# Designed miniproteins, single chains, continued (3): the designs that were tried, part 84

Each design is a single chain, and the fold is of that chain. pLDDT is the mean over its residues in the fold that is shown.

## One batch from the design tools (miniprotein)

Design m10915
Fold by ESMFold2-Fast:
Structure m10915 (fold): chain A 63 residues (1-63)
Amino acid sequence: GLDLALALASRETGLSREQLRAILEAVRNEDEERLKALAEELGISVEKARKIGEGILTLEETL
């Protein structure tokens, strides 16, 4: 489920579960402005943030 997906992503990325959940919601809602703001806040590229969110969606579907 989502909690396990966030825990695995947190271990892999070093980001907090709350930060990863924010990225996931931005990707799920196709909120490009929020995704860009989160990427800037975290010091990563928008493309990196998008890949992280898409990865969590895949894990959520399979777990």
Scores: mean pLDDT 82

Design m10916
Fold by ESMFold2-Fast:
Structure m10916 (fold): chain A 73 residues (1-73)
Amino acid sequence: AEAEAGAIGDRTVAGLKGEDPEAKQRIVDALRARVVTPEAQAHLDAAEKAIDAGDSKTANQHIVDAHEAEGRA
């Protein structure tokens, strides 16, 4: 639970340090499999759009926002 949430956060941060779109998409895919809130899903949709546009900064922000929304339930 809490340890698992910490592991997800750490994995997310590690993936975001690179500019690799595949790594960022993998993080989005992993979060999509775990998130249940519409708010988190909306942020993941925005993150995918940013990845496709090559905007890594915006993609990173939405991935973080999705994780935070899910953590709040």
Scores: mean pLDDT 69

Design m10917
Fold by ESMFold2-Fast:
Order: structure tokens, then C-alpha cells, then sequence
Structure m10917 (fold): chain A 74 residues (1-74)
């Protein structure tokens, strides 16, 4: 099972990827969607650091955000 540190590292890496994509995006609608995904990642990082969310629950939500990001890039 993933550790909190492993999930946190994945969330921080995803956040960096989303920030790079948002900086390059010229479509305001896609940029807004990318910013919404960044906000979701920030919320998961906070909840995970505070112990309000399990590593398994955070990993499941991270996988959902990664899927949305892939679809947005397609």
C-alpha cells in the first residue's frame, strides 16, 4: 500500500506538471480547468499533511485528477 510520503511526493510532482501546463496554455477555458485541478491537488496535500485523509483515499483521488489531466491534454 502507498505510504503518505509516497502519495505526497506524487501530489507535489503532479502539481508542478499542472503549473507548467497552465503557464503554457493559451485557451482561457483550459487554463481555468488546469487551475481547478491545481486547487484540488493543494486540498489533498493539506488534508494528507493534517492526517484528515488516508494515503489510500488520497491516492484514489490523485488517480482521478491524473485521468482528468490526461483527458484535458488529449
Amino acid sequence: MPSREEVLARLEELRAELEREAARETDPKKQAQLRNLIAAVDTLIELLRRGALSAEEAAAQLDAIERQFRELRA
Scores: mean pLDDT 85

Design m10918
Fold by ESMFold2-Fast:
Structure m10918 (fold): chain A 70 residues (1-70)
Amino acid sequence: SSSQITRSVLIRGERAAEAAKEIVKAGYALAGIVAPLDKEAVASLDGDKEKVEKAVEIARRAGLEYEVFE
């Protein structure tokens, strides 16, 4: 039973790379991919539920858009 699945957070915005580095330093996710997308940087970060929730909190505090995938 897979109630504890790895979740991914996609963070978008000019400061997405900076937020991703902060999340990785905090130990809440592994930085996956940081790439320029049109006019914005996009960061994809993987973690468990707790780590993803903390990553979302950091992104929210930075005023960045985010989307969580299960």
Scores: mean pLDDT 63

Design m10919
Fold by ESMFold2-Fast:
Structure m10919 (fold): chain A 64 residues (1-64)
Amino acid sequence: SARKAALFAQYDAEVAKLQKEIDETFEKNKDLPKEERYAVLKKAIDEHNKKFAELRAQVEAELA
């Protein structure tokens, strides 16, 4: 399905964005305690997880 291909492409784009944010967050906050760095990362991951959940639900709907 062309729609599935588009959804997977969006998923891949979100993975790339998340990886970039993680790398940048570690670099910018490398002098902070691990707990504080993880708190900042968790916010970024949570936002991307919301998008991943939306895309996953759309893919699952296409399979039904």
Scores: mean pLDDT 77

Design m10920
Fold by ESMFold2-Fast:
Structure m10920 (fold): chain A 91 residues (1-91)
Amino acid sequence: SSEKKLEERLERILNASEEEYREALEILERAEAGELDEADIEALPEELRDIAVAIGTARGLLEGNLTLQPDMPEKQREVIEKAIEFIKKVE
């Protein structure tokens, strides 16, 4: 399900090294600034791209641009909460 993919995506933040997180954050910021085209994105390592997408998702949840489902499974909620707390800690 899309919810399972969200859980797996956010878990990538929790398992990332400090260096991987930093590189993924730079990728996300460049993409948000419109500095990356489709070919640039396709050329990125899949691991860093996945972490960058996970960071963007966690930031969207933190900023209220994305909403958690009220009946969300507890394990999925815990992963999301840990990812958000990780983002807060490293910012």
Scores: mean pLDDT 67

Design m10921
Fold by ESMFold2-Fast:
Structure m10921 (fold): chain A 65 residues (1-65)
Amino acid sequence: MPEIVDRQVYPLGKAKPGEVVTVYVRAGGPSGTVTVEIVENGKVVATGSAEVAGGGVVEIKLTVP
């Protein structure tokens, strides 16, 4: 019974405007939607989402505004 699966925070350090962040997400279960956010000083500055098939991997690219 995994209890830490609905939100994961990953510190990026300091990104510059126009910089591209690439995130790879693997789904171990059924298909669903994955959302990735870039947060700066507690504010969401970029967001991206993608659908992932069960057992698949999806690539999400975010550009820092």
Scores: mean pLDDT 66

Design m10922
Fold by ESMFold2-Fast:
Structure m10922 (fold): chain A 70 residues (1-70)
Amino acid sequence: MLRYRGTFEVDGVPVDVEVEAELDENGRATRVRVRLSSKSEAAARALAERIRAQLEAEGIPVEIETEVLP
């Protein structure tokens, strides 16, 4: 399992990203889970859409959760 945590800026707004990927024996992602947290729902949704489009284009099942911080 691969785990990643980082912060990305979308139009100057920070979005916290947590990724968990299940890899097969050849290092291919079989499933990805992503959690996005931001004070901006628009920023979180924009990043979620970009991540979903990229992973779906590669045929990788993805589950994305978004959280709006107070």
Scores: mean pLDDT 80

Design m10923
Fold by ESMFold2-Fast:
Structure m10923 (fold): chain A 99 residues (1-99)
Amino acid sequence: GLEEALKHLKRAVDAAAAGNYPEAAQHLIRASDLAPSPEEFAKATREAAKYAEEKGIPDLARSLRGLAEAFEKGWREGSIATVAAALNLVGLQVEADLA
């Protein structure tokens, strides 16, 4: 439900803040699987974006707002955006490992 989806989105934010990008990606995917509707997931991602801003990660907050906008268009657009966001998080880990 919405509460479980938000819980996993918050864990994704915490993992990203710690530099654990693969863990962040896994929590993001799990959150989308737990969403009862695209509208409820959009609501959860907007709350997670506020949490990301409070944690000092404005780039992630902006990405989560973009994800919410995609889900407001429906499951297809939201699912595509979720995969793209997860791949981007994994890409940040690859960059960190190469540095």
Scores: mean pLDDT 81

Design m10924
Fold by ESMFold2-Fast:
Structure m10924 (fold): chain A 90 residues (1-90)
Amino acid sequence: KKEAEEKAKKAKEKLKEIAKKAKELIPEKAEEIEKLLEIAAAQIESNFEYSEELAKETAKAISKALKEKLAGGEGTKIAEEAEKALEEVI
């Protein structure tokens, strides 16, 4: 299960990096995006304690929610980057 813990850490780091980038690209939505990505990271990390499959499903659900909440312009771009980053490490 240590591999799952390592993947969770990498996912969290990727999301944190995306949150910093969002602050520069979308200042008006930066705080909202940062909070959403922090919640996403915590949720994925928690679900990795149960199974990698649960973590993957959670990542997909979070990506969909981010696309809906951040619809339009660079918000959608940030959601896509988060989804790809999570798929890469999970």
Scores: mean pLDDT 68

Design m10925
Fold by ESMFold2-Fast:
Structure m10925 (fold): chain A 69 residues (1-69)
Amino acid sequence: KIEELRKEVQRLSNELIQAIDSGDLERARQLAEKLADVAAKYIELEFGFDPEKVRELLRKALDEALARR
């Protein structure tokens, strides 16, 4: 289960980079939201951290990165 979440994070990260490189900002934002949610669940299961706090931090970081495009 944890390994599947780790692979999903990697897959979504690669798709996000591809969407940014292609200039598809709408898709990039959708992928960033999914990436934040999946990464937060992975961190919760692997480390036991609060997924809500992790998701907020990841979403903010990804949103700020996309806002510079």
Scores: mean pLDDT 76

Design m10926
Fold by ESMFold2-Fast:
Structure m10926 (fold): chain A 97 residues (1-97)
Amino acid sequence: SQQAHDLRIQGSELEDQGQQAYNQGKYDEAIELYEKSIELYQQAGELGDPRALINLGRTLLNLSNLYRISGKYELADEYRERGEEYNEKGLKLLLEQ
């Protein structure tokens, strides 16, 4: 749907901003931007966009790496696991279409 597409594009824009903040060492800003991106990708995925679930998985893995850099190892492992789950789920749904 157009709504799912628009939410995924907005999520992608925030993910790109988060990646830029990460590359600049602005880790708190990167976390905030990635969290906002995750919310938009979750909404797009709920509306039936499998690509949004793949993007959600990728963003969760990026956030996992950021938590690892900040010494939050248990949180990093949790986000890595969820990121892998969403990426696999999105890929399976995309291949079933």
Scores: mean pLDDT 89

Design m10927
Fold by ESMFold2-Fast:
Structure m10927 (fold): chain A 57 residues (1-57)
Amino acid sequence: SAVEELLKKGEEAFAAKDYATAFAYYSKVIDSPEASEEQKKRAKEGMEKVFEAQRAA
């Protein structure tokens, strides 16, 4: 699904330490009407990790 692709791209960007791109993809998941509650939870957790990583950098 499109939402799973957004989550995957967010996770890939985070792994590459491209935090701005990761945050953008996670935000798209949260704003998607097609996203399940589980997918939105994964996106929120990803965004939290982005904030923590940026503060540590």
Scores: mean pLDDT 84

Design m10928
Fold by ESMFold2-Fast:
Parts: sequence; structure tokens; C-alpha cells
Structure m10928 (fold): chain A 63 residues (1-63)
Amino acid sequence: DKEKAAELASEELLKLKKERPEEAEEIAESMAYQMLDAGLDIELVKKDPEAYELLKKAYEKLK
């Protein structure tokens, strides 16, 4: 389930950001790459605005 996978990814991203705030950008880039490889749309995490903004920034950097 893509929605479920996106929810789990956003939860893990926010957890890792809290544990390793200095690496937040690198963590977001890694998550964005994994989501792209899995065919997940960034819009699936839009209901979590903190995770959405981190992933959106990472997606822009991956262009």
C-alpha cells in the first residue's frame, strides 16, 4: 500500500530528524531517493506538513 508506505516513511524521517538534526537534509535526501525508487508520490505525505516540506526540498535538490 503506497499510502501506508508513505506514512511510515514520513514517521521515520521525522524521528531521524529529531535524533540527528544536523543531518536532516541528508536524511531527507535519502528518504526522497527511496520514495522515488519505490514509485511513491511526495503528495502522499502532504498531510504531515513537516515531513512534506523536508521531502519537497530534497526533491528540488535531486533535480
Scores: mean pLDDT 74

Design m10929
Fold by ESMFold2-Fast:
Structure m10929 (fold): chain A 73 residues (1-73)
Amino acid sequence: MLREKAEELVEEIRREAEEAGAKVVSAEIREEGNRTTLTVEIEYEGVKYRVVITLEERDGEIVLASLEVEQVE
């Protein structure tokens, strides 16, 4: 299921962030039909970043539709 894959990715991101010395401030999963968007806010070295990952189920396969990283004001 697409949501289950998204939840796995959030946990992987959290684990890797913690190992790198970053703090996960928030993690949100939004489901929209065959599309699931993960929004993870990470604080690293006093700077806040937002990671947005969009997963899409297409022809029975889960594909990475987009990945964006931006610095939050």
Scores: mean pLDDT 79

Design m10930
Fold by ESMFold2-Fast:
Structure m10930 (fold): chain A 82 residues (1-82)
Amino acid sequence: SVNDIVEEAEKRFLEFAEKHKVPEEIVELAREFFRALREGDFERAERYAREIARLLREKMPLEVAREAMRILGETVGRILEA
């Protein structure tokens, strides 16, 4: 189900964020992104993803930002194919 996909992705993102010391501000935006996906609100999810990408580029090394955004993008892809 979509809820199972989002739950697994959120868990993976949170583990990634803890490992790479992603700021709590970005983690909270990611929680809102996953909430929007659970609610089927893709427009709101896209707005959060854009803000997350902006903050990751400003605060994190490029390779960490790239991998974080990949996790979010793959989650959206899995939901659209479910």
Scores: mean pLDDT 87

Design m10931
Fold by ESMFold2-Fast:
Structure m10931 (fold): chain A 81 residues (1-81)
Amino acid sequence: MRFVWSAEQRAALEEKYQEVVRYWLSKGNLPREQREKDVEVEIRRRATAFADEFGLTPEQRELVIESLADGVALEKRLIEA
């Protein structure tokens, strides 16, 4: 089973992505390894909140975690370039 994200869910997911990116940027004074660990915790927390808000299954929550992690990894590559 695969579901299609609604426009509302897509907008909320984009907001969560921007929140995680801002969190990562706000931690620029931390060592890289600590910053990466803190961001992993933040991704899981925000994905859980999103899943609870939209009544998602655990499987769907995993997709949210993956999407946020991939987006943050891309931003890291762009900033470190």
Scores: mean pLDDT 70

Design m10932
Fold by ESMFold2-Fast:
Structure m10932 (fold): chain A 78 residues (1-78)
Amino acid sequence: MRSRIDSLDRRATNLRDLANSYRLNADGYRILSERYAKLDSDKGRIYSRNADNYRLLADGYDSDRRSLTDRANRLRRR
């Protein structure tokens, strides 16, 4: 049977993959923001905001991943 520690480790891996995916989305929106900055400044600003929001989500998932890793380490300590 899988231990609680194994469960936390798998969830941490999933959060890492989510964070990486959201960073790729943020990069896409940054490119759109740069492209639209000269064509439609309002749209460029909206895409910039979306890039920032995706970066914040990725950072949040990385923070959650660290929390799960810390919990797994505490369980390994009994």
Scores: mean pLDDT 81

Design m10933
Fold by ESMFold2-Fast:
Structure m10933 (fold): chain A 95 residues (1-95)
Amino acid sequence: KEDYEKGLKYYKEGKYNEAAEYFSRTAQKYLDEKRYDEAARAFTLAGNAYEKAGDYQKASDFYRGAAEMYYRSGKTDEAEKFLEKARQLEEKAAA
């Protein structure tokens, strides 16, 4: 998808906030289509981009979104992993 390709381009250029915005749009589109595995991966990419940008609160929010999508797709172990990552980033944002 066009938004995904733009996200990858900005990510490679180190423009992490712009990359996260495009990955977020990609995640929302997959969520609207009920494509939960694809949505989870896109939420993860947005979370990773925000983490690299130093926006730990947004990174946490997007990793929680990824966890919710993994739960909906039956991938409980992946969901728990991203919930733990989100919790760690919330502590970092609060410091």
Scores: mean pLDDT 87

Design m10934
Fold by ESMFold2-Fast:
Parts: C-alpha cells; sequence; structure tokens
Structure m10934 (fold): chain A 77 residues (1-77)
C-alpha cells in the first residue's frame, strides 16, 4: 500500500544519503533531501485517508531522514 511504499522509499533514500555523505557528494545529498521533502508532502496530503498511526510513523521516519541528510550536507559542504 502507499504507506508501505513510502516506508521502503525512506529506507532507500536514507541509504543513498549515507553513501553520498561518505563520498562527499553535496549535490546528491541535496537531491535526496528534495526527494524526502516531496515524499513528506505526499504523505501529509494523503493523511486524511491513511491509517493515523502508520501515517505518523512514516512522517516521523521521513523527518528523521531529512535531518540526518541535512547534517550530512553541512559536513560535506
Amino acid sequence: NAVETALKEVEKLEEEAKEAKEKGDAEKLKKVIEKLETLKESVERHRPVLDPAKAEEVLKKIKEAIELAKKGLKEVE
């Protein structure tokens, strides 16, 4: 379903952010952050039709992933 798809996408983007940080690839980190922000907006827009607990779990993971990627970006810039 949409929530499970979003959870898998967050995990994928977290791994991409980790690899980009290790390589010092600021541009890739920026793209990962943009994708995470887009995913967050999508989940927020569909929140009224999603299971509230699952939506909150996904949003929490997305927000945590964004913060980690932003910290990585500051370290490589």
Scores: mean pLDDT 81

Design m10935
Fold by ESMFold2-Fast:
Structure m10935 (fold): chain A 73 residues (1-73)
Amino acid sequence: MAEALEKLAEWLEENPDATAEEVREKGRELGLPEPVIEALAQTTETHGAKEAAKAARVIAVRLRDQARGRPRP
């Protein structure tokens, strides 16, 4: 969910020392799919929580764009 990803991004920005394990737990609380959680957890380990927050927002925008791709009558 795009909103859940944005919420996770905000949490990561507030917790710059967050671990990959904490990202997994938070992502599950927010109802994110496992592959998305794992990608963000790995980004946190490799590039840090701030970069993971940025990635989460980018994914949220992408999901929102795809969901909005078809106008309905």
Scores: mean pLDDT 78

Design m10936
Fold by ESMFold2-Fast:
Structure m10936 (fold): chain A 80 residues (1-80)
Amino acid sequence: MERLQELEQKLLEAVKAGDAEAAIQYAEQLAEAARQSDLPPEEKALLVRTAERIRDALRANPDDPLGAFRRALAEVQAEA
């Protein structure tokens, strides 16, 4: 639980700082931590998909980390 929250916070901080490389690393770590978590299967799958989508969006647009992050979250929210 605490590990996931810490990674989410670090990801958001990196995105706000414009550090795409750090944000990608935290998104990858968040996906891995989610897979290893005790979350219910549906919540685990959603968090993994969210983290991977954020990672992919950041890789596609590293010059706009905040914009990429916001678009990825909007896409996940629309699919929920």
Scores: mean pLDDT 82

Design m10937
Fold by ESMFold2-Fast:
Structure m10937 (fold): chain A 89 residues (1-89)
Amino acid sequence: SKITVKAGPVRELGGRLVAEVSVTAEQSTWIEVEIFDEAGKLIEKQTVYLKAGETVNIYVPVREGETIRVKFYQDGKLVAEIELKAEPP
């Protein structure tokens, strides 16, 4: 089933920079989100349940001057990937 991912605004939450990312699934599914730094090291994992046609916003930690890579998995399969550049809004 198709997953749609959109990068949204970068904001400060509790002294941290986060990027808001919108995720929509055509069919109800669990997704796993893996967040990697510029060196390719895993920095965070998230598990999210999506109802068919529902959009969920996730918050991805970012740092100024770094490119963060976000990989989206469904049943162990890579279904979407985005890069977030940690630029000021």
Scores: mean pLDDT 81

Design m10938
Fold by ESMFold2-Fast:
Structure m10938 (fold): chain A 69 residues (1-69)
Amino acid sequence: MVEELEEAGKRYVAEAKELSEETGEKAEALANAALDTAKATKDEEARRKVKEAFEKEMEKLIEEAREKN
């Protein structure tokens, strides 16, 4: 559901912002893109895939930021 994606996005963005302002901005961009895609689709299965892809990409972004900071 889109609401679950929004809540996940907020949590990841908050964590990313604690690492750096730049990482937070990148996380916000990813969250907004994922939400736009999820809202545009009418297929529940497609929304699940968007959420899974978003979570994996966000975890990767945060891990890379931690290695540099």
Scores: mean pLDDT 79

Design m10939
Fold by ESMFold2-Fast:
Structure m10939 (fold): chain A 94 residues (1-94)
Amino acid sequence: MKKKKEEELEELIRAAAIVYLAVREQALASDALSDEEIEKKLEEIIEEFITYLSEKYGVPKSTVREKLQEAIEEEEKLPFEERVARARALAAAG
């Protein structure tokens, strides 16, 4: 029973990491906003998401933040083509 909740949390954290990197890369490439404004908005979104997952799954905010940071670092290590494939698969899933 516990393994299903942990799996769901890990899937949501991984999905968030994929979306975060895709949005950050696109926003930084757009030149519509300053890098500082983009980073500030992304930090606000991340903090809301961490709070949401912490409350929903009963996990400390620090633990969710650590797992999300780890997932982001793992995604950053992947080749560009694999990151694009993952983002597309997530979009296709709804």
Scores: mean pLDDT 75

Design m10940
Fold by ESMFold2-Fast:
Order: structure tokens, then sequence, then C-alpha cells
Structure m10940 (fold): chain A 85 residues (1-85)
């Protein structure tokens, strides 16, 4: 499915950005640089949420939506942590 292929592409991009954010945090990079990566990750999750509405497999749809929710919560916590430093 083109929708599922797009979801997989976005999930790969999200993982790449997550690794970049982790590396920046580990190296005490400026908070503005870290926040920019986190904002890009948030935009990917928004696109994933819209694409999830088009998923025909209810089990896969539920897994994707729950994954998005957990990722959004993790980004929010990390964003607050970074903004306080």
Amino acid sequence: SPVEERIEELMRRFQELAQEAADLIENNAPKEEILKILEEMERILEELRELAKQIEDPEFKEQVLKGIERAEEMIEKLKKYVEEK
C-alpha cells in the first residue's frame, strides 16, 4: 500500500532524527539546535497521524496510533527538559 510505504518512510526518518537528537543532547549542543530537531519529529508525527486514518488494517492502525501517542509524550517531556537548561 502506498500509505503503508509512506508510513514506513516517515518512521525511518523519525528514527534518524531521534538518533540525531540523542547525539546532540549527549554532546551538550545548544538547546535551539535540539529543539529544532524535536520540532521536525513533531511534524513527522502529525503526518503519521493523518496517514493512520487511511490504514485499512485495524490492528496495524491501532499499533501506529499508540506508537504516535507514546512518541508525542516522550518528545513533550524531552522538550521541557531541554527548555529548562
Scores: mean pLDDT 85

Design m10941
Fold by ESMFold2-Fast:
Structure m10941 (fold): chain A 68 residues (1-68)
Amino acid sequence: MSADELVEEALARLEELRARETDPRRVANLDTQIAALKWARENWGEKVLEQLALEALEAAERLEREMA
């Protein structure tokens, strides 16, 4: 999977979690991660984006487990 594809998957999952989240603190954390990943996509190279997207996917998986 390309770095761009990983970023899009991470953003989609984070935005879906944001839509379902009701805790203001978790909402703020998700908004921050979404904004950071979007900024990184525009400003950093492919290798850094791949690493950040993988970290975001891991965070999303952890939150999904907590919300289940």
Scores: mean pLDDT 78

Design m10942
Fold by ESMFold2-Fast:
Structure m10942 (fold): chain A 90 residues (1-90)
Amino acid sequence: SAPMIRPNPELQELLEKVGITAEVVEFGTLLAAIGELLNKEKLVIESPDKPTVWDLSGTPLESLFGVSSLDASDRQGLVDRILKNAELVA
């Protein structure tokens, strides 16, 4: 079964912007919700000449993740930052 995750209060507040109000969510659902949040805030920068980057500057995600930008191809880096703001629940 997919792992269940409990977001910290700061991440929970951001997830409420995309309709996630549960205290515990499946990890796949959490990743999809983060994707919706990034699209809603228009943080994705795409260019044919450069790798896709998420610009977190001046957003609550910059404070939460501790970085001003994130490479969209670095899935493990995104996962690690999410898990620093959530607890794994059996």
Scores: mean pLDDT 73

Design m10943
Fold by ESMFold2-Fast:
Parts: C-alpha cells; sequence; structure tokens
Structure m10943 (fold): chain A 89 residues (1-89)
C-alpha cells in the first residue's frame, strides 16, 4: 500500500539523517512527498516533481541544522502517525 511505502520512506529518511547524508535524506523525502501526493489522488507531473524536490531540499536542510536527536524525533513522530493510520485502515 502507499501508506506502507510512506512508512518505509520515513524510516529510510531517519537512517539517512542519522548518517548526516544530505543527498540520501533529500532523495527519501522527495519520494515521500511524491508518494503522499499519489495517495491524495494528485497527478504526478513535471511541475509536481519539481515542487517535491524543492520541498525535500528545504526540509533536509532544516533537519540537518537541528540537533540530530530532535530531527530523528520529528521523523519518528511522523512514522508513528502513519502506523496509526495503517492500523485504522
Amino acid sequence: SLLERMIELVRRAKEALERRDKEALTKELEELYLTMAEARGMEINEELRKKARELAEKEAEALLKMPVEEGVEMLEEFEEYLRRQLEAA
């Protein structure tokens, strides 16, 4: 399911953040935003891909400027939110 894919992408983003791998973190967040758009029934086109990349780059930069523990906690809270949505489905 798209929800299970989102959970996996958040987990990978968390691992990339713990390694402080900006390139990997940005890629995982870009795929997360695209998967969230798909789950909302949005058409995945060139414009949406560009917006997802821009959002992912901004978010990765923000997370990397935080203490690693704080950034990881934010991603863990989002993962838990998604897991609750999966259990309710």
Scores: mean pLDDT 85

Design m10944
Fold by ESMFold2-Fast:
Structure m10944 (fold): chain A 69 residues (1-69)
Amino acid sequence: MSYQEAFEKGKELFEQGNYSEAIPYFALAVGQNPQDAEAWRLLGEALRKTGMDDAADKAFRRARELDPS
């Protein structure tokens, strides 16, 4: 699965409220493109929605390091 396919599938699941199922797709996306601040931010939001607060905080920190604006 390409980065774009993983990211798009993750976003579709996230928009449907399927946060737990979105996580592996966003994880694959940031694994293939670790410079994508948007992918890290969406990973963090999905992790927070599933109660993985510590993991969410780390993902949000990474997103801010890549795009501090």
Scores: mean pLDDT 85

Design m10945
Fold by ESMFold2-Fast:
Structure m10945 (fold): chain A 92 residues (1-92)
Amino acid sequence: EAAALEAEARRLLEEADRLVQEAGEAYRQGDYKKASELLRQAADLARQASQTYRQLSDLLRDTDPQRSAQLQQIADGLDQLSRQLQALADEL
């Protein structure tokens, strides 16, 4: 159902945000290994959230095509974010 998928995606994004904040702190302390590991974990969670939003978009395609399109754009943005976080981790 739509509400459960939306709640799951939100939980994944909240966890990803916490990991990004922790990675920032590790980076400031010069712990690049820890920062890299935390960023990779955040990238994985962002990808999972993207997949969850795609499932939500598919569920709503026939009943609310405008919201479905918006959720697809959010999913695309999260896939891009996941790739950027992975690239940043690889540079550390």
Scores: mean pLDDT 89

Design m10946
Fold by ESMFold2-Fast:
Structure m10946 (fold): chain A 87 residues (1-87)
Amino acid sequence: SMEEVKKLLEELIKKLEEAIKNNSSLDEVEQILQEGYMKMLEAKAPEEVLKKFEEAVREGAKVYKETGDVKKGLEVTIKKLKEILEE
């Protein structure tokens, strides 16, 4: 359901914000994102939501590649994921 998908996105955002607070490694962040994506697939999230999730991850990864800063990349991903919740 869309209610379940929104709850999973909120949980993921919280975990990612905690990862910033704890100075988590890129590998740990990637694992959190992968687990979040798999949970949304299991919940049968709409293709549009999955596409926007992939875009959020891609945009954050781009910032990380340009800056070398996991926190800066992750802040971009979190912002994009929050935009999905506003729709």
Scores: mean pLDDT 87

Design m10947
Fold by ESMFold2-Fast:
Structure m10947 (fold): chain A 82 residues (1-82)
Amino acid sequence: TKITSYSPKSGPAVGGTEITITGEGFDKDTTKVNLVGPDGTKTELPSLVVDSKKIIATSPLVTTPGNYTIEVNGVKSDAFTF
């Protein structure tokens, strides 16, 4: 699994932002998407694997604004900002 990019790079803390993740090796049966907080807490995101190169995930409500990380099957992206 590889993350090439994702968009958007930020969203409101109330959640509901649709995040498009682009990469390789995505599998609809095994792919897990997490949001990793600044403290290292992982939250699993609702996600849809569109194909082997594209995932759509939805951001959750967060209580602490700041830089979070998108993680796909243990592969870390750059920061998503709330």
Scores: mean pLDDT 75

Design m10948
Fold by ESMFold2-Fast:
Structure m10948 (fold): chain A 69 residues (1-69)
Amino acid sequence: TEARIQAVVDAALAAAKAEKAANPDMSDEELLELAERSVRTAGTALGLSEEDLQKAVEETRAQLAKDLA
């Protein structure tokens, strides 16, 4: 469901923000890669389809890009 996609996105964003706080010198690109990896790991564990995983990745990248701007 969209709610599961959003939960995965929220978890990935929280993980990326925590990592940035621990490593302030991390590049935006490194944060995006970390967030994408977190989405794939959490989404696969929750049984999301490849289509839903791709949607979660896109949502996470878009939101993180806005947060970093």
Scores: mean pLDDT 80

Design m10949
Fold by ESMFold2-Fast:
Structure m10949 (fold): chain A 106 residues (1-106)
Amino acid sequence: MEEVRELVKEAREILEQMRKAIDAGDLDGFLELARKLVEIFRKIAELTGDPRVRELAEQGEKLVADLEHARRTLSPEAVRQLARAYLDYFESLLDEVERIVDEKEA
């Protein structure tokens, strides 16, 4: 569980970097960080073996795919607004992952 805790901490740091990237108007940086966050969710799912964490990782992958699609079809300003809303969803996914990890240490 130490490795899983380190991954959760890294995910929190990435989420903070994502917030800074979108505030700076760096959509490319936001997307790269979002992909790294989802990769961490996948690693936590593998280490914990918990299907709930796998489901959350899959939801994260869908958010990244939706934002990539929006980037091809919407204006840059609309994509930035969508990215801000998606930041809240990524935070909710991480909160749920951390809750599941906490339950497994009880």
Scores: mean pLDDT 85

Design m10950
Fold by ESMFold2-Fast:
Structure m10950 (fold): chain A 78 residues (1-78)
Amino acid sequence: SSLEALRQATRDGRDFTGPAALALNEALAARGLPLPGGVSDRFGDEAQLRLVEFQIRNGLPVDGVLDDATARALGLVD
């Protein structure tokens, strides 16, 4: 799935483009962590910084990885 591909990209420390990145960026924006240029379908350095900030705010491991706990906290189930 696109979400599984995004999760692997975060584990590998690489950029990703696709529907799962759009869903992630929308979920982060809804929680007060928008990208500077608005919502996009790209996961890059700016999106990783927002993901890290989300992990800090929610007491999750601060690794920038979209693990099961982080994905569930963001409502990205599947």
Scores: mean pLDDT 85

